# Designed miniproteins, single chains, continued (4): the designs that were tried, part 79

Each design is a single chain, and the fold is of that chain. pLDDT is the mean over its residues in the fold that is shown.

## One batch from the design tools (miniprotein)

Design m14735
Fold by ESMFold2-Fast:
Structure m14735 (fold): chain A 66 residues (1-66)
Amino acid sequence: SSVEAAVAAAEEALAAGDEAAARHYVNMAGSGLASQGKVDAAEEVGRLLREGRIEEAIRRVKEALA
């Protein structure tokens, strides 16, 4: 899915130290979750991103996909 692809891209960017790219892809994944009706998960991902908690935001997306 587009959400799974965005998560993979975010993890790759974070591993490479590209925080800006990681934030961008996590934001895309959050939008994808909202489009799937997973609004509560999307809102939590958005809050974590605003707080700079990128690794936790990625983890929350992955939990929502399980």
Scores: mean pLDDT 87

Design m14736
Fold by ESMFold2-Fast:
Structure m14736 (fold): chain A 57 residues (1-57)
Amino acid sequence: SAMEQELLEELSRLGRELRESDLSEEEKNAVQKQATRLVLEGRLEEAIELVRKALAK
């Protein structure tokens, strides 16, 4: 669906920002593992919010 495609595009963008952020590799890996789990469960909006929260501070 169009909405699912938009969520996947946003998650992809946020994933790039996470990789390029100043967060430690340990924090990046923890966030990535949690986001991947949420994606596999079909919880795309929660995965997006998790990554956004990590990048906000």
Scores: mean pLDDT 84

Design m14737
Fold by ESMFold2-Fast:
Structure m14737 (fold): chain A 60 residues (1-60)
Amino acid sequence: SHMEKYIENLKKKVEETLKRIQKEAEAESDPLRRQFLLDVAEAIKLITEYMIKKLKEKEK
């Protein structure tokens, strides 16, 4: 379905973004900036999970 394709593309973009942030966090020498990057990654995961759940609810 159109929605399934949208969700799949969203997941791919999110995974690519999270991998980039993870690499940046691993290279970050400042503990506060590293923690900030990890917190941003966690927020992205939670928001994405929430959005996918809401999109799937509309298909039922």
Scores: mean pLDDT 85

Design m14738
Fold by ESMFold2-Fast:
Formats: C-alpha cells, structure tokens, sequence
Structure m14738 (fold): chain A 53 residues (1-53)
C-alpha cells in the first residue's frame, strides 16, 4: 500500500501527506483499512479542493 501511494503521489503530483491524510481519514471513518482505489480517489478530491481554496 505505502509504496504504491508514494509512486502515485509522484505520478499525479499530489503530496504524499495528502494521500496519507486521505487513508487515515477513511480508516477512521470506516473503522477498517480502505481499498487503495478509494484512498486515491479521496486523495485526488482533497488535493483539488485544497488547491482551489
């Protein structure tokens, strides 16, 4: 998971911290480990939202 998150961060230009934040938020909210795809989609949404503020 973590290695894939790092590679995705570099490819999309999204800070790893945003991806880690997305994973932590999803784990906290759902009470379980989220899927990699769900983490990436949420991280993209968070990054786009922060950049537009």
Amino acid sequence: MEEKMRKYAKEKGIPLSIIEMARAALRGGFGEEPSFELVLRFAEMLHETEQSV
Scores: mean pLDDT 74

Design m14739
Fold by ESMFold2-Fast:
Structure m14739 (fold): chain A 98 residues (1-98)
Amino acid sequence: MEEELERLRELLERIKKAIENGDFDAVLQAVGEAIDIAISMAEKLKETDPELAEEIRRLVMELVRLVQEFIDDPTNKEIADKLLEVLERLIELFEKAV
């Protein structure tokens, strides 16, 4: 879990830079990887902390929705800001679980 948490932090910084650079493909690839990591971590937590696992899954569903909105309007700063906000909340939840 510590390695996955470090990778999520690296992905957050990559997403921030990709948004600044207007690199739409890099944003999607990095968010996709972050979603896969979050799902994997939630599955590991399901047996030991089912409440936290459910909260993480809820945030992952929010990320999936925001990715669809971002695809429709990649220049919309509100959608980009919400993507970053949900990713930061995921990282905070994992930091409490480690």
Scores: mean pLDDT 82

Design m14740
Fold by ESMFold2-Fast:
Structure m14740 (fold): chain A 120 residues (1-120)
Amino acid sequence: MEELRRRLRERAAEEFRRYAQEVIDELKKKGLIDPESEEILRQAVEQAVEYLRQGKYSQAGLAIIDGYDQSIALVKEKFKDDPERAKEIVRELVIRATALALRIIGLGIDVELELRRAEE
């Protein structure tokens, strides 16, 4: 059971890392994040991955939200004299953060359902 639990959590963590990295790459390609924001988001992803390996899905989701909130604060400061551009970027970041948090929940459900089947 413990080996299966570790394997399922590691699989979920790696699947999340790939998905989250694709999101960061898309934001970068669209010019919506700078190198400082990219680093903050990458650190948030690594923290979330560590929490997913531990089965701490709520903490994984909060790590992503906190990282994106830090990036949103940087966007608001950078574009304080261009509020419409700030609003556009913030909207995209909020949508992406929400999608990542929902993906963490979905991956957690998949892990718990597979573990329950193994106990039957």
Scores: mean pLDDT 87

Design m14741
Fold by ESMFold2-Fast:
Structure m14741 (fold): chain A 103 residues (1-103)
Amino acid sequence: RVPLTEEERELILSIAPLADLSDIKASHGEVVTVLSLLIRLKELGLFDKSDPSVVDVSNTGLGKLLGKDKVTVNDLIRAVIDYSEKLYLEKMPELVEKLKTRL
């Protein structure tokens, strides 16, 4: 994971202008996942009109998955990164073990 590029930051901020991206580090795949999710949430009209950093997920499958009615854009970015990290950590030990038995 690396700091967001200027282009990646501009794309996220074009959808969620109040998101705090200053300390965000992500892989390119994590950024693509975040952008796809934010675009879909915007299409569904779920961004709060008074605070566009907040998303109402109460009537969505995402809200059920996260156990929350409202989340910030930063919460969503964090959830994508944490989920990606969990999958990486869960799979890497198994892959290393298989490679050792192959060699």
Scores: mean pLDDT 67

Design m14742
Fold by ESMFold2-Fast:
Structure m14742 (fold): chain A 111 residues (1-111)
Amino acid sequence: HMIPEDAEMLIAVFSRGLSQEERDRLLAEARKLAEKYGVKDVLFVTADSENASKEELARTAAEAIRAWAEHKGKYYKVVSAEFRPNYLLVAVKEAESKEEADKSIEELLKR
């Protein structure tokens, strides 16, 4: 999946039970994509479950996006999401409004 050039951050979400080797491989790929598309920040988040469902991975990403928004005093919207077994990669950028941010997160949770 292509990352938009104007993405500000990548969020990589992993199931807790993912092996260190598999995790390191996915982290390297996320960092390489960030470098390729000029994305400065990459956030890594572990889901509570050893084998997280798609729904849990999406919820974990939504929580991370909201925490980042609160930390920055801004709103962030989802511009891409790539689901793989035990893994979710989300690209986010600044949203115009809370409503735009919330709508994008709701769309992520429906995927």
Scores: mean pLDDT 84

Design m14743
Fold by ESMFold2-Fast:
Structure m14743 (fold): chain A 95 residues (1-95)
Amino acid sequence: MLELLEKALRGDKEALLKVAEYYRKKGDIERANLMLQAAFLVEPPSEEEIKKIAEKLGISEETIKKLQELAKKHPAAVAIAATGVLLDEIKKLKE
């Protein structure tokens, strides 16, 4: 987990997607959506990737597209919030 969070903090898209899946499995929808938005800012998803993410996380393709649009509109806010979440989780694991 720690290595995954550190990779996500460095802007690894696949690590961000795995952290989103982790939060989704824990029922933390807000943090899961934030990690998805951060991943989309690193590299926009293809239509095929959107389908795979939707199936894997149990959310609609429409919801993923809406999250992507919001991230494009507020990229700095998404980056700041996602970085804060990742740093907080890393701190908890190192304590």
Scores: mean pLDDT 84

Design m14744
Fold by ESMFold2-Fast:
Order: structure tokens, then C-alpha cells, then sequence
Structure m14744 (fold): chain A 69 residues (1-69)
């Protein structure tokens, strides 16, 4: 299993995912596309050793961004 991500690495990854999803929303992506991208990012981060709590935070952020479009 990969080593767990540090809190600093998780925060940096979270910020990058949120920025990418916000950019997709600004470029006219629909809510389903944003949710799909957020789910893919969460799965990739889980595979890299992100905590379950962090994965849930990423999924929640994707839902909030999708709700705003």
C-alpha cells in the first residue's frame, strides 16, 4: 500500500482539485461532468493513500461546485 499523504500534501491536492473543478464550471461544464471529475479525482487520491476523511472532503467540494452551476 502507498504511504499515507501528509496533511500538507492533502491540502495542496484539495486546493488543486477545487481549482480544476471551478475552472470546468467557468468553462460551462454541466453538474454531471463536474461530479464525474470530482469522483475520478477522489478515486485517484484514495489510490495514492489519501485518508477516507480527505476523500469525503473532495467529494463534498465537487457536490458544492456542481450545485453552484
Amino acid sequence: APPPLTPEQEQAAFDRVVEALRKMAEEGADPETILSAGRAAANALRDKGASPEFVERVLQAAEEIAKEV
Scores: mean pLDDT 82

Design m14745
Fold by ESMFold2-Fast:
Structure m14745 (fold): chain A 81 residues (1-81)
Amino acid sequence: MLSPREMVESFMDAVLANRDDLEAVRTYADLLVEDAKTLSPEERRELLETLRRLFEENRDRFSPEVAEILEETLRELERIA
């Protein structure tokens, strides 16, 4: 099983590799949220914190459309954390 940090790093690598494919980005985001539901509350908080940090570090590499998907993903993760 991947750690919360490894899950987010894998997700970010996939998003950055597929920046122009919005359907792929949405699919990766949906999978990350589903994986997060299997984690403890402590691990969900670590995942959320890691995603926020990596999103801000890579924000200039995203289109507005990809950034919106990531912001929606963060909001959903905050709701379940």
Scores: mean pLDDT 83

Design m14746
Fold by ESMFold2-Fast:
Structure m14746 (fold): chain A 85 residues (1-85)
Amino acid sequence: MEEIEKAVNEALEEAKAYVESTITDPADRERALKMLEEAKENILKNWRKANVTPEQAIEIEKGTILAIAEIYVAISKLDAERQKK
């Protein structure tokens, strides 16, 4: 648990840095950051239910956090295109 928690926190910090450097709108940025924190809580609550090795769990969950950051960055870009009328 402690090792996966550390790995998830490291991935979260990387994802937050990506969001903060890429999303310029403060509301979209705050939304993305909240979703990343929620993802962390869900991962730490549920990862034990998966019958995988700790190493596999760490890699999967890191990928999940980064994918969430990419999705919210993409949403922010689409919202910016819609607001530019």
Scores: mean pLDDT 74

Design m14747
Fold by ESMFold2-Fast:
Structure m14747 (fold): chain A 56 residues (1-56)
Amino acid sequence: EELDKIAEEFKKYLIEHTDLSEEAANDVANRIKQAAKTVEEAKEIFDSLKKKIEER
């Protein structure tokens, strides 16, 4: 499913660009997936978080 694909991509991003464990990264991605009502909303949330991570 599209949401699962986006969540997996975000999880991989977190593992690569942060010091979060694989388990923690998966939890964050899944929480956002559950909160999002649409694929577009999920993408916007993930993109916002990626930008915040990059600013650090």
Scores: mean pLDDT 76

Design m14748
Fold by ESMFold2-Fast:
Structure m14748 (fold): chain A 74 residues (1-74)
Amino acid sequence: MDMVQQRLQQMRQDVQNYAQQNGGSFTQGDQSFDNFSRVVPVVVDVGLRNGRGQDVFDDVMSTTRKGMYDQVNS
């Protein structure tokens, strides 16, 4: 689960950098990142238990990143 949290933190940093470059605020995104940080490890753990490990991990990370960018742009 440490790797999941590290990748979420890296995506948060990327999204914050994106917001700064576009003159936007990441305040709403920060709150949503906290929710993602709580839920994503559970979803990944369930995926690993079902033998879908790497595919679920990559899909969840991709979906989470898209959600963070969408919130910065809304």
Scores: mean pLDDT 60

Design m14749
Fold by ESMFold2-Fast:
Structure m14749 (fold): chain A 62 residues (1-62)
Amino acid sequence: MEEKRRRAEERARRAVELMKELPGAILDFHPLGDPETTEEDAYRSWENEYAKRYAEEFRKEE
């Protein structure tokens, strides 16, 4: 779990960084899971939410 979570979190941060470079860019974060891996889907959702929150905060301040 740690490895998967860390990778997803890194991805989220990376995309947010790209958004900072291009203000007004669209972010597409949705979990890539399947109906069998509910746990992976769970924290994929968490990372997605994390990325959205981070981008939202940046956008508001910009």
Scores: mean pLDDT 52

Design m14750
Fold by ESMFold2-Fast:
Structure m14750 (fold): chain A 68 residues (1-68)
Amino acid sequence: SVDEIVAQLTAIFKEEGLDEEDIKEFAERARQLLEVLHDPNATPEQRQAAIDEIVKLVNEALKKIEEK
């Protein structure tokens, strides 16, 4: 499920040292983007945009970990 994927990603980022507020923001944004990918009515363009945004979101989280 979307919630299970978000939980796994947030657990990894927490282990890597991302702070709780950044984890919360990541979880909220990631959940919304993953819901687009699980929507059977989403267009190919919407799916690609969601994938691109998820990649950016993950890279932003990794960058914050590197800065600490």
Scores: mean pLDDT 80

Design m14751
Fold by ESMFold2-Fast:
Structure m14751 (fold): chain A 72 residues (1-72)
Amino acid sequence: KLQELLEELKKEVRPEVKELVEQGKSLHDIIKEVLEKYKDKLRELAEQLGVPLSFVEFILKLAVGEVYNEVL
């Protein structure tokens, strides 16, 4: 059900990624801003799933990258 988590995160970050792309930000800068914005949510999600924070951060980075390619 990793795919379900990825799809949920993609839906959640899509408006933010779209806005940052429209502002001319690079993928690297978008990833940085989204990680900071969702930091507390990712921590809670990691605790709920019993996985390292680095794992949910990795899935969020994948979600941001996929959405970035879709909105270009």
Scores: mean pLDDT 83

Design m14752
Fold by ESMFold2-Fast:
Structure m14752 (fold): chain A 78 residues (1-78)
Amino acid sequence: MEPLPLLDALRQAGLPDDAPALVPVIMPDGTVRTLESDEPVATIIEQLETEGKATLSGRWLEDGSRVTVTVDRDGRLV
């Protein structure tokens, strides 16, 4: 079963526009990691809609390490 595209997943989460986003990121090996984004969910949705990609700064929930990643509309690492 294919995962929901990131854009659709963020819309379905029903978070307030100013809430920090928990973003599932599909890694090159096909594993999924969750990023706690510094950007609010509305900003991420706008970037995915207007540019087809979003650059996210945040923390991996698994280990708390800070990272900056670029993801496409499907949540795949670019």
Scores: mean pLDDT 76

Design m14753
Fold by ESMFold2-Fast:
Structure m14753 (fold): chain A 92 residues (1-92)
Amino acid sequence: MRLVITGVNRVGTVVTIEVDGAASPAAIGAEAERATLVDPSAVEAAVAAAEDGETAFATEDGHVERLSEEEGLRRAREASKTQDAVVVRRVP
């Protein structure tokens, strides 16, 4: 099981990584923080919300929503004006 994680930080940096979805949400959040520099709590929330084949969007202020990948990335770019945001896609 693979996760595709796209972090968008408040300075406009966009980084996409692929990680093993079999790890705990906390471990995935820590790995994503190292690569994307986004808040690991947002990553953990998005990972918990996304089921197989789904995409979830989360922000550092605690918003979490299941969206399409395109809409999630659009929302993350808008959120990045004030806070870190992440989009997680769970690949079957």
Scores: mean pLDDT 78

Design m14754
Fold by ESMFold2-Fast:
Structure m14754 (fold): chain A 87 residues (1-87)
Amino acid sequence: AKAAAVEKEANDLVSKAASEGDAASQRKLAEKVGEYTRQKQEAAKGDPVTAEATQIASANELTDFAKEILEEERQRREEEERRRRLS
């Protein structure tokens, strides 16, 4: 239940970051999603308690990465807006 909720939150943020980002951002997100998927599959081969903890940790890393992409896009928009206001 907890792992599924965290994974959904991560996927929602990744989708948002992909829609707001350019092609380069989408490629970086795809690579991070691939890393998350591999970690999830590897964790599933082991102890269930450790697997759930690993899934939650990996999903949180994916969430943080998506937030970084969104913050970079926000900073870029703020810089463009500032330049437009001064021109």
Scores: mean pLDDT 77

Design m14755
Fold by ESMFold2-Fast:
Structure m14755 (fold): chain A 111 residues (1-111)
Amino acid sequence: KEEKLDEAIVNVIYDATLVISLAEILKERGELTEEDIKYQKKALNYLLYARFYVDEKNDPELRKKMLDAIDKARKEAEEFKTLSVEEIHEKLKRYNEQLEKDLKAFKEAAK
């Protein structure tokens, strides 16, 4: 049960970091929309919540998994810098949908 909760929070961290990173790429291109800003703010809030959860657990293995997930997401987002604005918006929407799904899974595991 605890292992599922830890896995779910790491997935939230990974998805949120991807959403944030894709929004940053769009901002650098001058193509960030009001909808993208809403996704970015929501992902930042979820990432902050997830980081507080990891800090409260005070588990060094969970903290390492969090940092590894952030690093992995940032590296994957670097590869997306070659994509079109349209392709980045499609990925941002899909990762936001995955983030909502993983956050729901975390909340269900926490019950």
Scores: mean pLDDT 86

Design m14756
Fold by ESMFold2-Fast:
Structure m14756 (fold): chain A 85 residues (1-85)
Amino acid sequence: LEEEKQSVKEIVSVLEEALNLDELSDDEKALLRKAVVILKSMLENDDLLTIFSKSNIFKELVKCLSKPTTVEKAKCILSVLKAHS
Protein backbone atom coordinates (compact mmCIF):
# COMPACT_ATOMS: atom_id res chain seq x y z
CA LEU A 1 0.00 0.00 0.00
CA GLU A 2 2.92 2.41 0.68
CA GLU A 3 4.16 1.92 -2.92
CA GLU A 4 0.63 2.60 -4.25
CA LYS A 5 0.39 5.75 -2.07
CA GLN A 6 3.72 6.97 -3.47
CA SER A 7 2.50 6.42 -7.07
CA VAL A 8 -0.71 8.40 -6.40
CA LYS A 9 1.33 11.21 -4.76
CA GLU A 10 3.59 11.34 -7.85
CA ILE A 11 0.54 11.48 -10.17
CA VAL A 12 -0.94 14.34 -8.09
CA SER A 13 2.41 16.20 -8.16
CA VAL A 14 2.61 15.89 -11.98
CA LEU A 15 -0.98 17.14 -12.38
CA GLU A 16 -0.42 20.10 -10.02
CA GLU A 17 2.75 21.05 -11.96
CA ALA A 18 0.87 20.73 -15.28
CA LEU A 19 -1.90 23.07 -14.02
CA ASN A 20 0.78 25.82 -13.74
CA LEU A 21 1.64 25.44 -17.46
CA ASP A 22 0.03 27.52 -20.24
CA GLU A 23 -0.08 24.45 -22.54
CA LEU A 24 -3.50 23.13 -21.46
CA SER A 25 -7.03 24.18 -22.49
CA ASP A 26 -9.57 25.34 -19.90
CA ASP A 27 -11.47 22.04 -20.30
CA GLU A 28 -8.26 20.03 -19.75
CA LYS A 29 -7.39 22.11 -16.66
CA ALA A 30 -10.91 21.51 -15.27
CA LEU A 31 -10.52 17.74 -15.78
CA LEU A 32 -7.08 17.75 -14.08
CA ARG A 33 -8.39 19.81 -11.11
CA LYS A 34 -11.23 17.29 -10.64
CA ALA A 35 -8.75 14.37 -10.85
CA VAL A 36 -6.44 16.00 -8.24
CA VAL A 37 -9.34 16.38 -5.76
CA ILE A 38 -10.41 12.73 -6.22
CA LEU A 39 -6.84 11.35 -5.96
CA LYS A 40 -6.09 13.40 -2.82
CA SER A 41 -9.29 12.01 -1.25
CA MET A 42 -8.10 8.46 -2.05
CA LEU A 43 -4.80 9.13 -0.23
CA GLU A 44 -6.82 9.70 2.98
CA ASN A 45 -8.68 6.35 2.69
CA ASP A 46 -6.56 3.17 2.65
CA ASP A 47 -9.52 0.91 1.75
CA LEU A 48 -10.52 3.06 -1.24
CA LEU A 49 -6.86 3.34 -2.34
CA THR A 50 -6.49 -0.48 -2.17
CA ILE A 51 -9.55 -0.93 -4.45
CA PHE A 52 -8.34 1.81 -6.85
CA SER A 53 -4.81 0.30 -7.03
CA LYS A 54 -6.32 -2.91 -8.50
CA SER A 55 -8.06 -0.97 -11.32
CA ASN A 56 -6.91 -0.84 -14.94
CA ILE A 57 -6.97 2.98 -14.91
CA PHE A 58 -4.49 3.05 -11.98
CA LYS A 59 -2.06 0.80 -13.87
CA GLU A 60 -2.33 3.01 -16.98
CA LEU A 61 -1.75 6.19 -14.91
CA VAL A 62 1.33 4.66 -13.22
CA LYS A 63 2.79 3.77 -16.64
CA CYS A 64 2.55 7.48 -17.57
CA LEU A 65 5.10 8.24 -14.80
CA SER A 66 7.78 6.52 -16.93
CA LYS A 67 7.70 9.40 -19.47
CA PRO A 68 10.85 11.62 -19.43
CA THR A 69 9.28 15.08 -18.79
CA THR A 70 6.49 16.51 -16.61
CA VAL A 71 4.68 17.76 -19.74
CA GLU A 72 4.78 14.28 -21.38
CA LYS A 73 3.64 12.62 -18.12
CA ALA A 74 0.75 15.11 -17.80
CA LYS A 75 -0.35 14.67 -21.44
CA CYS A 76 -0.24 10.87 -21.00
CA ILE A 77 -2.33 11.10 -17.79
CA LEU A 78 -4.79 13.47 -19.50
CA SER A 79 -5.15 11.00 -22.40
CA VAL A 80 -5.91 8.14 -19.94
CA LEU A 81 -8.48 10.30 -18.08
CA LYS A 82 -10.21 11.31 -21.36
CA ALA A 83 -10.38 7.64 -22.47
CA HIS A 84 -12.06 6.62 -19.19
CA SER A 85 -14.17 9.80 -18.90
Scores: mean pLDDT 80

Design m14757
Fold by ESMFold2-Fast:
Structure m14757 (fold): chain A 64 residues (1-64)
Amino acid sequence: AAAAMEKARQALVKAANRLLNGEITPDEALELAVKGMVEAGLDEETARRYAERVVQSALDAQAL
C-alpha cells in the first residue's frame, strides 16, 4: 500500500517537473503521470483525477 502510493507520487512529480522545464506538453505530462500511477497500482480513473489536478496546478503556476 505505502510503496504503491510512493511510486505514484514519484510519477506525478517527474511529470510535473518535465512540464515545468518545458520538456513535454501538458497532454504528454498527463499521459506520463497516468501511466506511472497505473503501473504503481492505482486504478486508471483515480490516476487520471490526480494527474489532471497536478497538471492544472503546474499550468496555473506558469500562466502569465
Scores: mean pLDDT 77

Design m14758
Fold by ESMFold2-Fast:
Structure m14758 (fold): chain A 93 residues (1-93)
Amino acid sequence: NKEEEELLQRIIRTLKLSDEEVEELRRLASSISEEHYKLYGLPEIPFHKFKLLVALVLLSKKYNRPLSQREIGEALGLSQATVSRTLKRLGIH
């Protein structure tokens, strides 16, 4: 998906991800199904942004790299409030 790839390149530049982090982010994003999106996604967030949002949160936890909701929002082109609501739906504080 061209839009997903363009967004991923923005995330890499904004957050200065290493090649290892990029490979893991791609793997994590590919593991997020449309079923998860239907259950936990907000209607205003397209599926490709939802995948990358969830993948970034999981990546942050795996590498003990703190990412604020504001930084995640900036990287994804989402408001901090939208990020916060999505994470709350996923049970992430």
Scores: mean pLDDT 81

Design m14759
Fold by ESMFold2-Fast:
Structure m14759 (fold): chain A 67 residues (1-67)
Amino acid sequence: MSEFEKLAEEVRKEHPDLDPEAIEQAAGILENLEKRNPKLKTDSKEERKRFLLAVARMLQLADELDA
């Protein structure tokens, strides 16, 4: 598994109330962001998990607003 898949798994375990699909999409967004902008990559696992969580919540909100 990629490092981002492991981060997604940890977020799923810590936040079971979140849609697993939104978490997986958020992990993909983070991976793509770090790939395109390596200067934005942090060594902090905590910061990376916070970003993933924030994006996952934003994706859920966007889905609700578009419905």
Scores: mean pLDDT 76

Design m14760
Fold by ESMFold2-Fast:
Structure m14760 (fold): chain A 81 residues (1-81)
Amino acid sequence: DVLTPEGLEREIMESLVAMMLNIALKEEERLYKKGEIEEALKPSEEQKEEAREKLLREYEEEIRAGKLKVETVREILREVS
């Protein structure tokens, strides 16, 4: 239940997951959709993985605090590939 400390932490984590998904979608758009060059510079799997690792590093403190699991973040980032 969200009224318990454990429940509140889960609720926060779910909110962060939703926020991370939104951020990941916007980052993919920003990094890989460059007008007329988007087709010629289609991102490789290596570039996508680099973007995912960048987002993981940006949220390392939240992950370290136990508010967001690394595996969950990686799953969200994979969905934007």
Scores: mean pLDDT 55

Design m14761
Fold by ESMFold2-Fast:
Structure m14761 (fold): chain A 80 residues (1-80)
Amino acid sequence: SMEELIELFEKRYAGKSPEELRADLERHRANVERLQKAIEEYQKLAEKGDKKAEVYLNFYQLMLDIEQAEIEALERLLEK
């Protein structure tokens, strides 16, 4: 589940300094912005009937879900 993935990332980030956690958070936020732009582009191609774009959308959506889970884990650790 998404919650189990978040808990896994919390364990991986546990013991890092707040400065390291903030740097990791900024990197993952930048990754989300890049993935969202890619999703918007592939969404337009999929709407035009590009079946390969549909496959790429599935991969990019999975990558986005992983990045969002990493952000949630980092935010939980920084709020403690």
Scores: mean pLDDT 88

Design m14762
Fold by ESMFold2-Fast:
Structure m14762 (fold): chain A 92 residues (1-92)
Amino acid sequence: SAEAARAEYEAAKAAADADPDSAAAQAALGRAYLAYAPYAEDPLAALLEAEAAALKALALDPDNEEAKAILREVLEAEADLALERMKAAIDK
């Protein structure tokens, strides 16, 4: 579902650009980047964008549970990517 993930990312990006002060729109953008990361040409760049969006959502609404969930998932995805890179370096 790379196409579905990209469509969700594009829609979330447009919504966040239209209302940059909406914590909900920023959280949705973070979720969309996180979902798109496995299909991205640069998964780390996508995860960093997801982190930035989630942090912006928390700056706007510190109690935003969706943004907290996104940050947790980003940290897990970053750990998974680091393990993948470590395996690639060992097996080469």
Scores: mean pLDDT 82

Design m14763
Fold by ESMFold2-Fast:
Structure m14763 (fold): chain A 90 residues (1-90)
Amino acid sequence: SLEEIIEKVIEELKKLKKLFPEYAGVMDHWIEGLKTMLKNKSSIEEVLEKVEFIIEKLKDLLKKAPPEKQPEIQKIIENLEELAKELKKL
């Protein structure tokens, strides 16, 4: 369901927050945005646009990350890309 996919996106962002405590504020902003979309019954298209926006921002962040954190961040990006594909199937 859309609800389950949004919850999984939030969990991936919580994992990123642990890896990047310095970016906790922006991660929390995105998490609250997703929670608001869930509460407001936002469309699949609106949620997909938000998730794809987050993925692009995280790809930029990955390029600036220390090498030791890059594999975990890349895995989270890949998980988010898979969730975006699941959204497109709804």
Scores: mean pLDDT 84

Design m14764
Fold by ESMFold2-Fast:
Structure m14764 (fold): chain A 95 residues (1-95)
Amino acid sequence: MTHMEENDAKKYAAMSEEERAAYEEEAERILEIARREAEEIEREQAARPRTAAQEAQGAAARAELAAFEAEAEGEPTTVARVTALALRLIGAAVS
């Protein structure tokens, strides 16, 4: 696990029910924005010629995203997971 995921889980566990609800709502909003931005970036970059090195970087980033999604399969959607997924979606799109 990453330090970011571990730290976020600790914060979530210490939160009140009201704080957790607000935190989850914000995380869902961040994920939605990240998905939209990733789609826009990917569409824009797909129109540009790429070098073999850039294509390899993009493939590696997409493989990391797929592996992360597979690891998250069957786990409850926590804020840590949503935030990490959002960051990986953007990373895959820009690569």
Scores: mean pLDDT 66

Design m14765
Fold by ESMFold2-Fast:
Structure m14765 (fold): chain A 77 residues (1-77)
Amino acid sequence: DEEEKKKEAEKKVQEILEETRRELLELGVPESTVQGYVDALQQLYDEKYATEGPEAAVETTESAARTVLSHARQRAA
């Protein structure tokens, strides 16, 4: 079921985006910058979903979110 897979993927990506926002704010990243990262991750998910489907889109977005958090932690240290 394509619709079911889409809903599951959208739920997972929303969880990734919410966790990323929370952690970036805790690291002292300005809200405007956090929103920029969240928007970029959402766009990446949408583009990958259209090209490679839900599973690849979630994996790519999660990997990108992990990179963003790693970079933010490095700057905070």
Scores: mean pLDDT 83

Design m14766
Fold by ESMFold2-Fast:
Structure m14766 (fold): chain A 77 residues (1-77)
Amino acid sequence: MDVVAAATRLAIEYIERGVPVKKAMVLATAASLALRGVDPETAKKIAKNISKALGVEVTDEEIDEAIARGRELRAAA
């Protein structure tokens, strides 16, 4: 599935740009949810729950940027 490939690519891009692995997983998940058409509020809530489960701090702004990127990729597809 193209969506799974895109989510994997996003996670790799975050990691390669120096984002810590756990934080990259949270941001890639938020972007992937937005790419799937999940609404921004729900995607943010899920991303925050994952950050708590992984014990990593991610700001609201970082999650919002990841969601915006996912929405951009959805619009381009």
Scores: mean pLDDT 80

Design m14767
Fold by ESMFold2-Fast:
Structure m14767 (fold): chain A 84 residues (1-84)
Amino acid sequence: ACVDVPVKNVPIHELSDEELLSAITYELCRPASSSQSIRYLKQHCKGKEVETAQLMLQRFNKAQIEAILTDGPGGMDYARQLCS
């Protein structure tokens, strides 16, 4: 289940691909998110949270994923690309 346990608070560069996939999936599934980009994705990927997280890892590098998770530069544009 994607809401059972929070992922540890470490920099994205220190996460493995499996840990990063779990972290993104958790953010997409949990009721509240720190990121506007993740809140946007939650509205558009209901029932496709794991597939959305996999697409993020496939399409974007860790810096771009960090922008989505932290509302950094281009984060919302990357989120919109996943829903288009």
Scores: mean pLDDT 72

Design m14768
Fold by ESMFold2-Fast:
Structure m14768 (fold): chain A 103 residues (1-103)
Amino acid sequence: SPVPTPEAQEELQEVARKLLKQAEEALKNKDYKKVARLYVTLRDLLPSLSDDLKKEAEELLKKMDAEIEANPEGREAYEEYLKRREEAEKKYKELKEKKAKLR
């Protein structure tokens, strides 16, 4: 990937900090649907984070993973989120192929 500009990198770090706060709140409230979504989102962002935020995110992801695995509602929410993501990706590919054929 191209090296992001300093401004773009700072914006990404600010978004990540907001997502970390949302994830902490979701864990505290046992909002497993939000925890599952934020877990996947933060995991995807991990390679792009500063060293300090990456370490904080890795520690939070471990807590989120443990909470998801420990709770049936957490496991169900995670599986449902992944299933919906796969269905959305399939629909996106079908729409892209349909648009290509309708030239």
Scores: mean pLDDT 81

Design m14769
Fold by ESMFold2-Fast:
Structure m14769 (fold): chain A 79 residues (1-79)
Amino acid sequence: MEEALKLLEENKDEKDPKKVSRLIAEALMASTVPPFVIDLMRKKGVPQAEIEAVKAAIEAQDSLQARADYASEVDRKLL
């Protein structure tokens, strides 16, 4: 969890939306994604629909399936 937050914070200056979505998907797979990720996606201009999907996944942190499902959709085919 803390590790995912640090990874995202270290790349907060990254202006490439592709890298941002990839980091978010990776963080979702590795650990619980903090709400900070939502704000970062919004600033990078990620579509609202995808932002809402991430927010739902974060709120359902106890649901491992929802987390894995969203990770695949955010970056499409990261696996």
Scores: mean pLDDT 57

